# Ledger of designs, part 86: designed miniproteins, single chains, continued (3)

Each design is a single chain, and the fold is of that chain. pLDDT is the mean over its residues in the fold that is shown.

## One batch from the design tools (miniprotein)

Design m10976
Fold by ESMFold2-Fast:
Structure m10976 (fold): chain A 61 residues (1-61)
Amino acid sequence: MSKIVQEIVEEVRKRYPDLPQDVLDNIAREIETLLKEGKLSEEEARELAFQMADRTHRALR
């Protein structure tokens, strides 16, 4: 996992501490793949990670 992906995942974990580890792992894999493929910038990867986290958090209500 790249340093930027680790950094984004830690930011997500701090914002959504109740998210399961498997969800965080899925977010990490998704954004890492898209970053490696050049489909997202670092800023877009952050936005996507937080959008994925927020959607899952709302589903767990």
Scores: mean pLDDT 81

Design m10977
Fold by ESMFold2-Fast:
Structure m10977 (fold): chain A 89 residues (1-89)
Amino acid sequence: MEEFIKKMEDQKKIEELNRAVKRARSLEEQVDILERFIKENPNLSKEVIKKVKEIAEQIRAQAERLGDTELLKRVDELMKKIEEIEKKN
């Protein structure tokens, strides 16, 4: 029963995250959204972690094309936090 509720909550969080990232006006806002999402959700499932990693990698690729070294550093720090959450679960 709790597992079913958790799956629905995870799916809702992924949908909200995707909408927020798509509505963001800058790559910096996209990183801020991901940082807040991780901070608010320390007990992420492996499926949600995989989705967050995909979004982070897309932001990183765009930052590399723009040559934004400061933003790349922020994304790399974010990726390390994601990996730590994955190791704890």
Scores: mean pLDDT 79

Design m10978
Fold by ESMFold2-Fast:
Structure m10978 (fold): chain A 80 residues (1-80)
Amino acid sequence: AVEEQVQRLIDAGKEHGDIENGYISAAGVAAAAGRDELARKYYEQAKKILNNKKTTVFGIKQSLAEGAYRAGRAARAARL
């Protein structure tokens, strides 16, 4: 189910030291499945992690996180 898929993405991110991409992917999958509250939860967690990273790529990663969430929302809307 969606919950199992998003948890696997989060766990893979933690295991490989890429936790923000795990949450970004989880948010996108949840949004595509129409689970808007779950998608928002994981998108907000990705934003918190990105905000805690003080790197020159921070802005790029934040834009990608936002884009992934919006793409998932658009995919869900297209099914209506």
Scores: mean pLDDT 68

Design m10979
Fold by ESMFold2-Fast:
Structure m10979 (fold): chain A 68 residues (1-68)
Amino acid sequence: SALDRARAALRAALAAGDEAAAGSAGYGVTIQAMKEGNLEAAEEALRLAREAGSELAVRGLQDGMKKA
């Protein structure tokens, strides 16, 4: 699904330490999660971003939630 691809992109960016990519991917995850009605996936991605210490990913996820 589009959500699965977005979550894979976020995980890859976090693993690479690519903050700019992590921010963009985080935004994409929340937009796709909201479109699919899967709030739990958005919340899980936010927890992963916080645990990884990625401030840009957290910001991207929060911005996606505001736009959905």
Scores: mean pLDDT 82

Design m10980
Fold by ESMFold2-Fast:
Structure m10980 (fold): chain A 79 residues (1-79)
Amino acid sequence: MEEAEALLEAAKRILATPLEELAAELEAEGFEPERARRLAELVKELAKRIVEVAEEKGVEAIPEYLAELEEEARRLAEE
């Protein structure tokens, strides 16, 4: 509902933002430049998938997809 629509809007904004600008925003948040760039690339890939999921299955499918990705990312970041 409101969460799914907000996520879709955020994803569209991320896709419209140049990679170097997104990386600079992450650096401002305290990420190391190299890590910020890597995260910006991953975030853009996720944003693209979110838009594709919304177009194919509807915005209500976004939270489920993100929950799966969040679990995977947390598992990889932990070890």
Scores: mean pLDDT 75

Design m10981
Fold by ESMFold2-Fast:
Structure m10981 (fold): chain A 75 residues (1-75)
Amino acid sequence: MEREGPRTLTFDERISEEIKKKAEEILKKLPEGTKVVVKIGYNGKETVEVFQDEELEKERKEYRKKVLEKEKEKE
């Protein structure tokens, strides 16, 4: 830990079993159509985020639209 180690960009595939188990338990308690996404932050912190499939697509489109509109207004 004292030495620098290469951090993978796809940490989501190599996430710890504890976090995977927690994500599965959360998914079981949630209604159908809920998606659980496990991410590893830039600082190595593991984060569990919960989305519904419909909201995931909606938020992705809204986020991209807002970013593009803000850049376009700056011109």
Scores: mean pLDDT 56

Design m10982
Fold by ESMFold2-Fast:
Structure m10982 (fold): chain A 100 residues (1-100)
Amino acid sequence: STRDQLIRLGQQMIQQIDRMISQTTDPVMQQHFQNMRQRISNIIQQLQNGDISSVQAGRQLIGISSGISRMSQSMNTPFGNDISQQFQQISQQVRQILQS
């Protein structure tokens, strides 16, 4: 289902953010990633409980993915570039799921 696909993508996003936190030495960036992780976790819980629509959840996940992509690019590292590309792909996957 759309809901289950979004939950799985959200879980994937959390795993990638945990990698970013472990690789990031800038405390401000670490805090931003931790805040984004918490927001994704909250969206997943709201989806599981039926407290948020798939469309609303998808829009929020796209917004968070775009933010992470920009921050990752600002690292100017191969790892940051890889993460940026992964979150761009996640944004595209969310858009495709919402169109189904």
Scores: mean pLDDT 85

Design m10983
Fold by ESMFold2-Fast:
Structure m10983 (fold): chain A 75 residues (1-75)
Amino acid sequence: AAAELGRELRAMAEAARAGDWEAMEEHARKAEPLAQRVGAESEELARLAQAAVAAIAAGDYDAALAYAREIEAAG
């Protein structure tokens, strides 16, 4: 679950950086149920997922990719 969440958040950040908002929204929809499952098991991973989403919203794609990789490595 965590590895899959990390991959979806990374894809979401890469799509947003490329200006592909449709792909970003598709990955966001896939990430949402994974984030809920991972958050139920780990508050720290839930916080990292929230930080990744906030970084994407702020246009800080380097930070978003770093958070996504940390989540992926945890799985």
Scores: mean pLDDT 83

Design m10984
Fold by ESMFold2-Fast:
Structure m10984 (fold): chain A 70 residues (1-70)
Amino acid sequence: SALEKLKEFIKTSVGLAALHLRRNPDTDVDVLIAQMKLNLKSIGKLLGLSEEETEKLVADFEAAMRAAVA
């Protein structure tokens, strides 16, 4: 399904963002997370996800990002 593909895309994006942060230590983590959250909200709207589904995906993404860079 489109939702399953989006979840895999998010998982890959978290890995790539964590790698980018390790290679670019001057990057503001909070700014990067905020920008990626905005992009995910836009993608959720484009795919016709509910507000509740989109907010859960965004929250899960932020938690995964913060865990990956800790």
Scores: mean pLDDT 83

Design m10985
Fold by ESMFold2-Fast:
Structure m10985 (fold): chain A 74 residues (1-74)
Amino acid sequence: MAKEILDRAIEFFRNPEAMTEWLDVDELIRALEEAPPEYRDRFLQAAAEMTGEPVDAVRAGWEHQRRLLERRRA
């Protein structure tokens, strides 16, 4: 379960345009937000390691998507 979400997050951060059409990003964000904070942090760290990006960059993309999800609630 965690592997699938992690793989999709990695692909999204590396190729957001390719993922936009195929992946329901809102569902991905919901799944990660519903995970405990410990899992979320581990997923982001693992994604950073696998993509070769700094965790800060991966986290920024995640926070951007979370912000969009919160805005939609408005």
Scores: mean pLDDT 62

Design m10986
Fold by ESMFold2-Fast:
Structure m10986 (fold): chain A 122 residues (1-122)
Amino acid sequence: AEEELREIVRRLMLEVLDRLRAHPLAAPFLELPDVENVDPDYLDVVPDPRSLASIERDVREGRIRSIEEFEAALEQMFENARRYNPEGSPLQRMAEALRERFRELVEEARRRVEEEERRLRE
């Protein structure tokens, strides 16, 4: 039961990542920033760099195992963009649009987890 639920949760997280990757504004978030082309102070502003690819790896390798951990990782990715990029910049606006979509998808995934937990208990 627990192992079955963990696999369902992993699948749901990967589905959310696939839908985010398909978003027209997702391009800057697909991979970790190119350190050669970012400001030298980038890591001082953003000590925990995140991307959709790095989060997917953490999900597949079992470092992110719950919707709550998954949500925290994606929120960190968006917070990194907010801190590093000026308010009103194109990247800041792209981050906010993708974050709105992510919040909808995570809420849907959370409800599906609750339904699968109920199903597996029957």
Scores: mean pLDDT 82

Design m10987
Fold by ESMFold2-Fast:
Structure m10987 (fold): chain A 76 residues (1-76)
Amino acid sequence: SKEAEEGIKRAREGRAEAKRAMELLKSGSVSAAVGTGRVLRGIGDAVDGALEAIKAGEKDGDEKGVKEGRELLEEA
């Protein structure tokens, strides 16, 4: 479903942002406050996006969307 696809996209983008922010923190390229805020936002989007994908997939009978959402939630 489109909603499950949007949730999956949000989860992947959130995970990528969290990973990027952690690299910036390790390199000292960003302040602790800014970098930590970006990590937390990325994790939040990864979790919320995965949950949105699961809920939308369950509603629409999209078993693949549910499976991918659950896998992304485990990785978050």
Scores: mean pLDDT 84

Design m10988
Fold by ESMFold2-Fast:
Structure m10988 (fold): chain A 107 residues (1-107)
Amino acid sequence: GKEEKIEKLERSIERLRRSIERLRKAQQTGDIQLALEAIREAIEALLEAMDAVEDDRETVLKLIGFILSLIGEEFEIEKGIGDINRAIETIEQAIEFLEEVLKKLKE
């Protein structure tokens, strides 16, 4: 129902915010493993958000776009050529998008 969708989206947003905090820590410490784990958690959070909005094709396609970007960023970071700031920017954009989706659902 609507309340379950709201709860899943709010949980996804909080997981994405936590991923940003972990990515910033990874930047400060040079912990590549922490960065990869944070990106993987962000991907899982977006998959949960996608499940919550499965009936909205346009929203699903936008979330798939963020997931694919994060997979690419994970791959580049694992190879030592990635920029953690790019992953943070992608997650920040995903949070902004999901907050707009959540606002529309609460109306």
Scores: mean pLDDT 88

Design m10989
Fold by ESMFold2-Fast:
Structure m10989 (fold): chain A 87 residues (1-87)
Amino acid sequence: ARELKERAVEIAERVVRAVEESGSKDPALLKAVEDAREAARYAREVPDTVEAGIGAVLRAIGVGIEAYLIAKKLGDEELARRLAEAI
């Protein structure tokens, strides 16, 4: 159960790092970073159950997919690749 929560935090933090290292100032990507930070907070605070852990992982993956789609729309193929690897 804890391993799922830790995985969710790792995914969310990888999303944040990929966007921050890209240097992008796009408002949609900056919002995705905020959503990723919120997903990491959520993962840390949910109960230590399998169900809560799965929910946290799915939330983190969802934020990663959103950021990936934004990166693809912007033509940032390197950022898109890194975001796909984060999931």
Scores: mean pLDDT 87

Design m10990
Fold by ESMFold2-Fast:
Structure m10990 (fold): chain A 82 residues (1-82)
Amino acid sequence: SMEESILLARALAISSEIYLLTEYIKKNSTDEEVIKKAEEYEKRARELLKQILASKDLEEIKKLLKEMEEILKEVQELVKKI
């Protein structure tokens, strides 16, 4: 559906931003704990994206997308500490 396509596009955009911010952290931070946290967040976001792609339940997709949005906020907070 169009609604599912919009949610999928948003999930892909958020996943891409998390990936790019994680790469930025890895390039600009010397703190191994910060780098490790960013990589763990990126891995979790990737797992959530796979679940979104496999789901046929719109409410589940929305819930998983909200979890990805929270991960993006956490990664953005890590960037502020660099």
Scores: mean pLDDT 89

Design m10991
Fold by ESMFold2-Fast:
Structure m10991 (fold): chain A 96 residues (1-96)
Amino acid sequence: SVEDFIKGLEPLAKKLGVNPEDIYKAIEEAHLLKVERSEDIREIILRYLPDATEEQVRILEGLIRVFLGYSYREAARIAGISEKTVSYYLDLILEG
């Protein structure tokens, strides 16, 4: 369910100091709009998370791209972060 997915985002949201529902909204809008450009994904992130730092926006772009079906390597490359960073933050979601 949506509620279970948002609950799975709680450790990630706590680490970033943000609301898990706002992360979910950014993921959902990026998926619905089939966005590919970093500028478009980052605009969506900042719409729901206006106080996010540049580093947090890059991390969230990488994670959103993985949810959109990108490999860890490609998501990290496009977002401008390491594959290890993508793996670390995804583990926070998957481990609950």
Scores: mean pLDDT 86

Design m10992
Fold by ESMFold2-Fast:
Structure m10992 (fold): chain A 87 residues (1-87)
Amino acid sequence: SPELEEAIERAKRVALLLAEEIDRTTDEEKKAEMLAWAEEMGKRFREAVERGDVEGARRIVEEAARWLIEQSTDPEIIARLEELLEE
């Protein structure tokens, strides 16, 4: 489905920004929390894609982007996530 492909592309963009945030994070506890959260969201996203749940997949991507905005102090990461949410 084109809509599922768009959700997958958006999920990949959020995953790349999350990886960048994790890479820059010097707080080991926060880094571990971000990794655990990423794994849980990744699992939920894959399950939604496997069942063909377009709306569920979109909501998970939006939830992930909003969570990362709250965690990040990088204005460039925040701006790119806000742009993604407006698409």
Scores: mean pLDDT 86

Design m10993
Fold by ESMFold2-Fast:
Structure m10993 (fold): chain A 68 residues (1-68)
Amino acid sequence: MLSPEELARRLQERVEERLKAENIDAKVTVRHVDGKLVVRIEGIKSQEEFDKVLRIVSEAVRELADEA
């Protein structure tokens, strides 16, 4: 059983690991605010990179949900 803060931290770590594996320089920050997970994405240079980052975030969320 994970706190919302721990879930946000693990999501950020998993996304960062995948961004590194795919050589994407974008910075992703995940925070828990008022019952919401807020994902901030910075350093995107193209639409293709943005689409890849969104895919990585979506997959990481799904995997963490399966582990919870």
Scores: mean pLDDT 77

Design m10994
Fold by ESMFold2-Fast:
Structure m10994 (fold): chain A 65 residues (1-65)
Amino acid sequence: VTKEVALALRLIGIGIEYGTGHVVRFEGDTVFVKVRSDDERSKEEIERMKEEAKRFGFKLEVYYE
């Protein structure tokens, strides 16, 4: 399994747990995620996604819907 696939699966898991975020795409060393709202729960989701991305050597960029 590639680093991208492994990270994507972990980010999908976090998105399922929190119910607001999903992976949009990978570009180079950056993973792009979309989060539906800017509430406290979404901020916690983003923080956990950033931690996972960092472990895999990726930058995380967030889009708000």
Scores: mean pLDDT 75

Design m10995
Fold by ESMFold2-Fast:
Structure m10995 (fold): chain A 68 residues (1-68)
Amino acid sequence: SRAERIREVRARFDELVQKAKEAGALTPELEQEIARLYSEAVDAAARGDTEKVEEILQRMEKLVEEAL
C-alpha cells in the first residue's frame, strides 16, 4: 500500500540519518541532501512509483556510505 511504502521510506531515512550521526559524518550539507532525497522519495511513493522510490533510497544509502 501507499501508506506502507511511505512508512518504509521514513524508516530508512531515520536509519541512515542515525548511522551518519553516530559516525560523526552528518554535516549540514549531507543532512540537506538526504532531506531533499527523502522529500523526493515520499512524493514518488505517494504517486505509486515504486521503482523511483527504490532508486532514491539507494542514492541516499550511497551518500551516507561515501560520507563514512
Scores: mean pLDDT 84

Design m10996
Fold by ESMFold2-Fast:
Structure m10996 (fold): chain A 57 residues (1-57)
Amino acid sequence: MMTTEFVVDILDADDKLIGRLRVVRSEDGTVLDVEILESRDEEGRRFMERVIETIRG
């Protein structure tokens, strides 16, 4: 079985795009890699870095 790569749009409370993450996941749901593809601003980038930290531990 193979890994799946997909892009996740991260939205704020006003439904505005904060940025996009590339996620590589195995079929059992294990997150193998997460990369910030783009961010709207510095605050959005920092927010996404915290999300990645939470996902990876």
Scores: mean pLDDT 76

Design m10997
Fold by ESMFold2-Fast:
Structure m10997 (fold): chain A 87 residues (1-87)
Amino acid sequence: MQLSNLMRAQLIAISIGGLVVVLESIARNPRNSPEKKAEALELRDEAQRLFDEIQDKLNRGYIPSPEEVERYRERLIELSERENQIM
């Protein structure tokens, strides 16, 4: 069956959660510079805020529109590109 907007939003949230874990791993790696760790933590906090926003809306029984799902997807792509620059 085709994925619902709810399922698409949940999958995006899972992907953002995975990004948070990767960024925390970068911040905890003793081989990384203090500057790189700080950048990873700042991006982690931004990703966590987006994750919390999506989860809060879903937990309240809100079903996102296709346009909202696309905005979440665009934000995930932006965050992923910024994470790649920190590597």
Scores: mean pLDDT 85

Design m10998
Fold by ESMFold2-Fast:
Structure m10998 (fold): chain A 56 residues (1-56)
Amino acid sequence: SGRDAQIAALRQAAARAEAEGRTLEELGKRDPSYRPLAEQKRQLAADLEQAAAELE
């Protein structure tokens, strides 16, 4: 169904945001300017996972 496809797309996007967030966290250990970007990606991943859960 369209809903199942949307849930899958949201979870895939959340996984991508998590991976990007981890990379930015590692960069943030050397350069603090990456820390806010890492936090934004972590928040995005959480929001996308919540959106997917609400569609179930």
Scores: mean pLDDT 89

Design m10999
Fold by ESMFold2-Fast:
Structure m10999 (fold): chain A 77 residues (1-77)
Amino acid sequence: ALKKAEELKKLGDKYEKQGKYLDAAYYYAGSGHFYFHSGKFKESIEQYEQGAKVGGKSSEEVKKGLEKLKEEAEKKA
């Protein structure tokens, strides 16, 4: 799970640099999910926060969805 989280984070970073904000948010959300599953709650929170920030540039709905996932991860940290 940890290795998958790191791979998805790198994909998020790649798509963010290309200005593909919704694709970047999707990969950051996936990274956050796998960090959460690995018990890495701080790293999970960071990925959901980055996804909400980046995805929010294109979609308020995506921003709100990822902010809720961040709040769920914070309850476990």
Scores: mean pLDDT 84

Design m11000
Fold by ESMFold2-Fast:
Structure m11000 (fold): chain A 63 residues (1-63)
Amino acid sequence: KKELLQKAVAAYTAAEINRIGADFSERLAKETGSQQLLDDARLSEKAYRESEKLYKELYEKYK
């Protein structure tokens, strides 16, 4: 149980970091027209989705 909670917190933290990164890169790409920043935003969004999925699965097992 405790191990599952710790893993859930880690996954949640990773999701939040990637969500913030995606939002920042997308906003900056919109202002500058940079393809590199758009690509970075896509990668961060993918990482966010994967971490959020892991968090939800671990949290449901903890309950």
Scores: mean pLDDT 80

Design m11001
Fold by ESMFold2-Fast:
Structure m11001 (fold): chain A 108 residues (1-108)
Amino acid sequence: GHGERLSEIGEKVEEDPKKKESYSKAPHLTELLAQDIEEADKSGDPLERDIAVSFTLMSAAVFDIESKNTENEELKAEAQALSDGLREAARAAEEGDTERAVELLRES
């Protein structure tokens, strides 16, 4: 997915060790977000869903900012694609479509 590509490109072109570490964790982050959304749905608690959606949107904002702050066109494209995928997943989760939200996160 886009997180895996972002991790691979970041390892090759990113010289900031903190940003490089962040990019390397992108595929793990999407799986954690998918698990949080699944667990929130199983709980039946609207607050747990709102929290999981909020973390997904915050993660999307981080990658959108990273996309705007890099001069590398491939890193920019993959960070933006990941950000867009996370926003679509958050929207699906908000609408109660847990299966679609999890699919979007795991494909990201």
Scores: mean pLDDT 85

Design m11002
Fold by ESMFold2-Fast:
Structure m11002 (fold): chain A 85 residues (1-85)
Amino acid sequence: DKEEIEKILKELEELLREAGKDEESLELARELIELLIKGGVSVEELREMLEVLKNKDREKGLELQKEIEKKFLEEAKEIAAKLEE
């Protein structure tokens, strides 16, 4: 679902920009989201994250960026653990 993923990425970039993030942080967030998608995060999960961002203030936007980063690390660890089995 390439078009849906691109829409989510664009909306996320706009929300992060509105939350006062600089351009470098926006680029990093986009790369992180693409990695999460490759790591198995669903479009539905990304939409849920986007909806929370839409309804929160600037500080909540920052908190969600940290949650996205945390989820990526957990996903990578789970993949590594299953590979070792």
Scores: mean pLDDT 61

Design m11003
Fold by ESMFold2-Fast:
Structure m11003 (fold): chain A 71 residues (1-71)
Amino acid sequence: GTLHNKLLKLIGETLSLIGQIFELEVKLSKLRQSPNPDLEEISQLEKKIAELKKKQEEVLEEMKQLGKELS
């Protein structure tokens, strides 16, 4: 049904966001370990990670709402 298909799409988006966040956090960690870290690049990555985490929270909240409708 429509709700089941929507849930599967949200699961796929959640997995994609987890992968993107992990990749950026690894990059951020490497930059922070540099002798002269680029503070502007670090700031940009932190903002990007925060944006993706906010999007992840929105997707998870939508999944939670769908779960309540199915329960």
Scores: mean pLDDT 84

Design m11004
Fold by ESMFold2-Fast:
Structure m11004 (fold): chain A 112 residues (1-112)
Amino acid sequence: SSAELAEKIIENAKKYLTTPVEEAPPLIAFIVDGLRKAAISFLESLLSKKKEQIILDYFNELFIELNIALARKDEAKVKELVAKIEELVKKFLSPEEAEKVIETLKKLIAER
């Protein structure tokens, strides 16, 4: 169900975004960004099968990366990640559920 997937995405966003992570050293952050982009590209190739577990794992990785970007105050990366998350929720969820997830995400970021 689109509604059930939206609820799980919101729960995971709250879980990963409510507690700030400590800023990673620049070298580690660069390596993590490179590996994450490769993982995202791989996961995108699997999205044609729309497996709920794979979709949730993908969102979890994006939320972790967003938490790091927020801790680093990297406004450009935050904007990039928010745009990617918005695109993905619109792809996998109904318009109504996508809007609910996006509104919740923006609230969680604003409270940081």
Scores: mean pLDDT 76

Design m11005
Fold by ESMFold2-Fast:
Structure m11005 (fold): chain A 109 residues (1-109)
Amino acid sequence: MKKELLEKASELLREYAELVEAGEDEEKLEKINEEFVKLAKEAGVDENVLKAMELLVKAKAPLSALGEVLRLELAPPEEREEGLKKLPGILREGGFPEELIEEIVKLLK
């Protein structure tokens, strides 16, 4: 994985959080989500992980969920397993339907 792309992804996560707090336009948030997925693709992230991220973008998930999915792809096996256990909880807190959560988790296994 390219460290430069990870650093840029972390910057986008921070910008997104700041924009949400500031009450910025939905259009700006959507553009950041799209840029984040593009960076993940450039980083050579697995196709199933990219599909999970695309589903999150379509569901208008917070960038923090996209960042967690990318982090899990890059994490060692033990951290990845722990993160996969936490991800459903994050999505439920965001009000996402169980069917979508199950689909995302299956893609990441």
Scores: mean pLDDT 70

Design m11006
Fold by ESMFold2-Fast:
Structure m11006 (fold): chain A 96 residues (1-96)
Amino acid sequence: MGNKLAKEARELAYKVTMKLLKEGVDPLEAARRAAYEALRESNNTWISLTTAAAIDGVLKALKEAGVPTDDAVVIAGTGTGEGTREYLDSLQQNAL
């Protein structure tokens, strides 16, 4: 049943990111808060899947808003080993 949780996390992260960007919140802060909010209701069983989905939702929102995604890639840890693990750990701890 992880598929529904992943979809919900992605959609929530996307919507929250778009809302915060429209309110003039800094893109990196908007991304962090949106990911945190999307993961807030997830449990430890599906945290890996929901974290990846939340990051995907954030990145899509940033791209649609025309925000440079270089910083978003850094916070998402895409393509980085250690940075990715620390970022995912941070999101998991904040979601608890």
Scores: mean pLDDT 61

Design m11007
Fold by ESMFold2-Fast:
Structure m11007 (fold): chain A 77 residues (1-77)
Amino acid sequence: MADLREAERAGEAASHLLVKGAVLEAQGDDELGQQYRDRGQQILDDALATSSPEGQALARRIVAEGERAAAEARAAL
C-alpha cells in the first residue's frame, strides 16, 4: 500500500514538472523548459525502477494524462 502511494506521488510530481517544462518551451524558454522536463523524467525513471508493476502502471497513467492535458493546452494556443 505504501509503495502505491509513493508511486502515485512520484507520478504526480513527474507529471507536474514535465507539463511545466512543456509550457516553458512553448513560451520560448527552451533551456529552462528542458531542465524541468529532465527533472520530471528522472523522477519517473526512479519511480519505475523501484515500484511494483501496479505502481509502475499507476505512475505511467498519471504522466500520460498530464502529457495529454499539456498537448491540449498547447493546441488551444
Scores: mean pLDDT 79

Design m11008
Fold by ESMFold2-Fast:
Structure m11008 (fold): chain A 85 residues (1-85)
Amino acid sequence: MYKIKGKATVPEGAGEATALLQAISDGKVIATFVLGRVDAGGTVEGELILSKEEAEKIDKVIATVRDRDGRVLAQKEIEPKIEEL
């Protein structure tokens, strides 16, 4: 299995938000990890655990911050750092 590390930062003007990481392959979300709730200006870090075949198919990882109503406050494409477990 492979571990992909990522982090998300909440914009300073945002209220309470939820941060998550999504691994994308061929335009599809293949894995999602909820990093947790984050206050404005905060940063949260976490990891996705994937199989080797899923990790090798990843085109990108997206860090998304959304409010309690599900509105996207921030979204950032990150280059995955893949670590073999």
Scores: mean pLDDT 71

Design m11009
Fold by ESMFold2-Fast:
Structure m11009 (fold): chain A 87 residues (1-87)
Amino acid sequence: SSYLEEAEKALTEAIRAFQAGDKEKAAEYLRKALEYVKKAVEAGEMPLPVAIRLLEDIERLAKEIGDEELAEEARKEREKVLKQFEE
């Protein structure tokens, strides 16, 4: 699978875990999703709008589960992506 596909799968699993009430598992999958987004962007295989959307979804869900550190990491990565690729 591509890093983009792995990021989307990890986010889907995080949402599933959150809906099941498993905040710890949700946080684990959100961290995996964030790492795959970073790798996909670095590899040039993720379109910018997709990266921004995934990072926004990761930040939102991280806040919902109370993982403020993960939410801040996702927000900072989104800012980095915007600055790096915005002309």
Scores: mean pLDDT 84

Design m11010
Fold by ESMFold2-Fast:
Structure m11010 (fold): chain A 87 residues (1-87)
Amino acid sequence: SSVEKELRKLLSELFEAIKKKDYDKAIELAQKIVELAEKNNLPEEAIKQAKEILETVKKYKEGKISEGEFISKLMELVGKLQEVLDS
C-alpha cells in the first residue's frame, strides 16, 4: 500500500538521521511515523511500536539510555513494525 511505502521511506530516513547523529531530525521523523500510523488506523501493535520508537530516540538524546541499549531497542521495534507491515 501507499501507507506501507511511505512508512518504510520514513524508517529509512530515520536510520540515516541516526547515522548522522541528527537526533532532532530523528525525533521529527519518528513523530511523522506515529502520525502516519494513527491517521491510517494501522493495527494497535504497529501504533504502539511507532510510539516506542519515538520514546526510544528521545530517551537516547536525553542521555537516559546507553548507545548499545538504544540500537538494540530500535532494531527490535523496527523489526516488529516491519513484520506487521509484511503481514
Scores: mean pLDDT 85

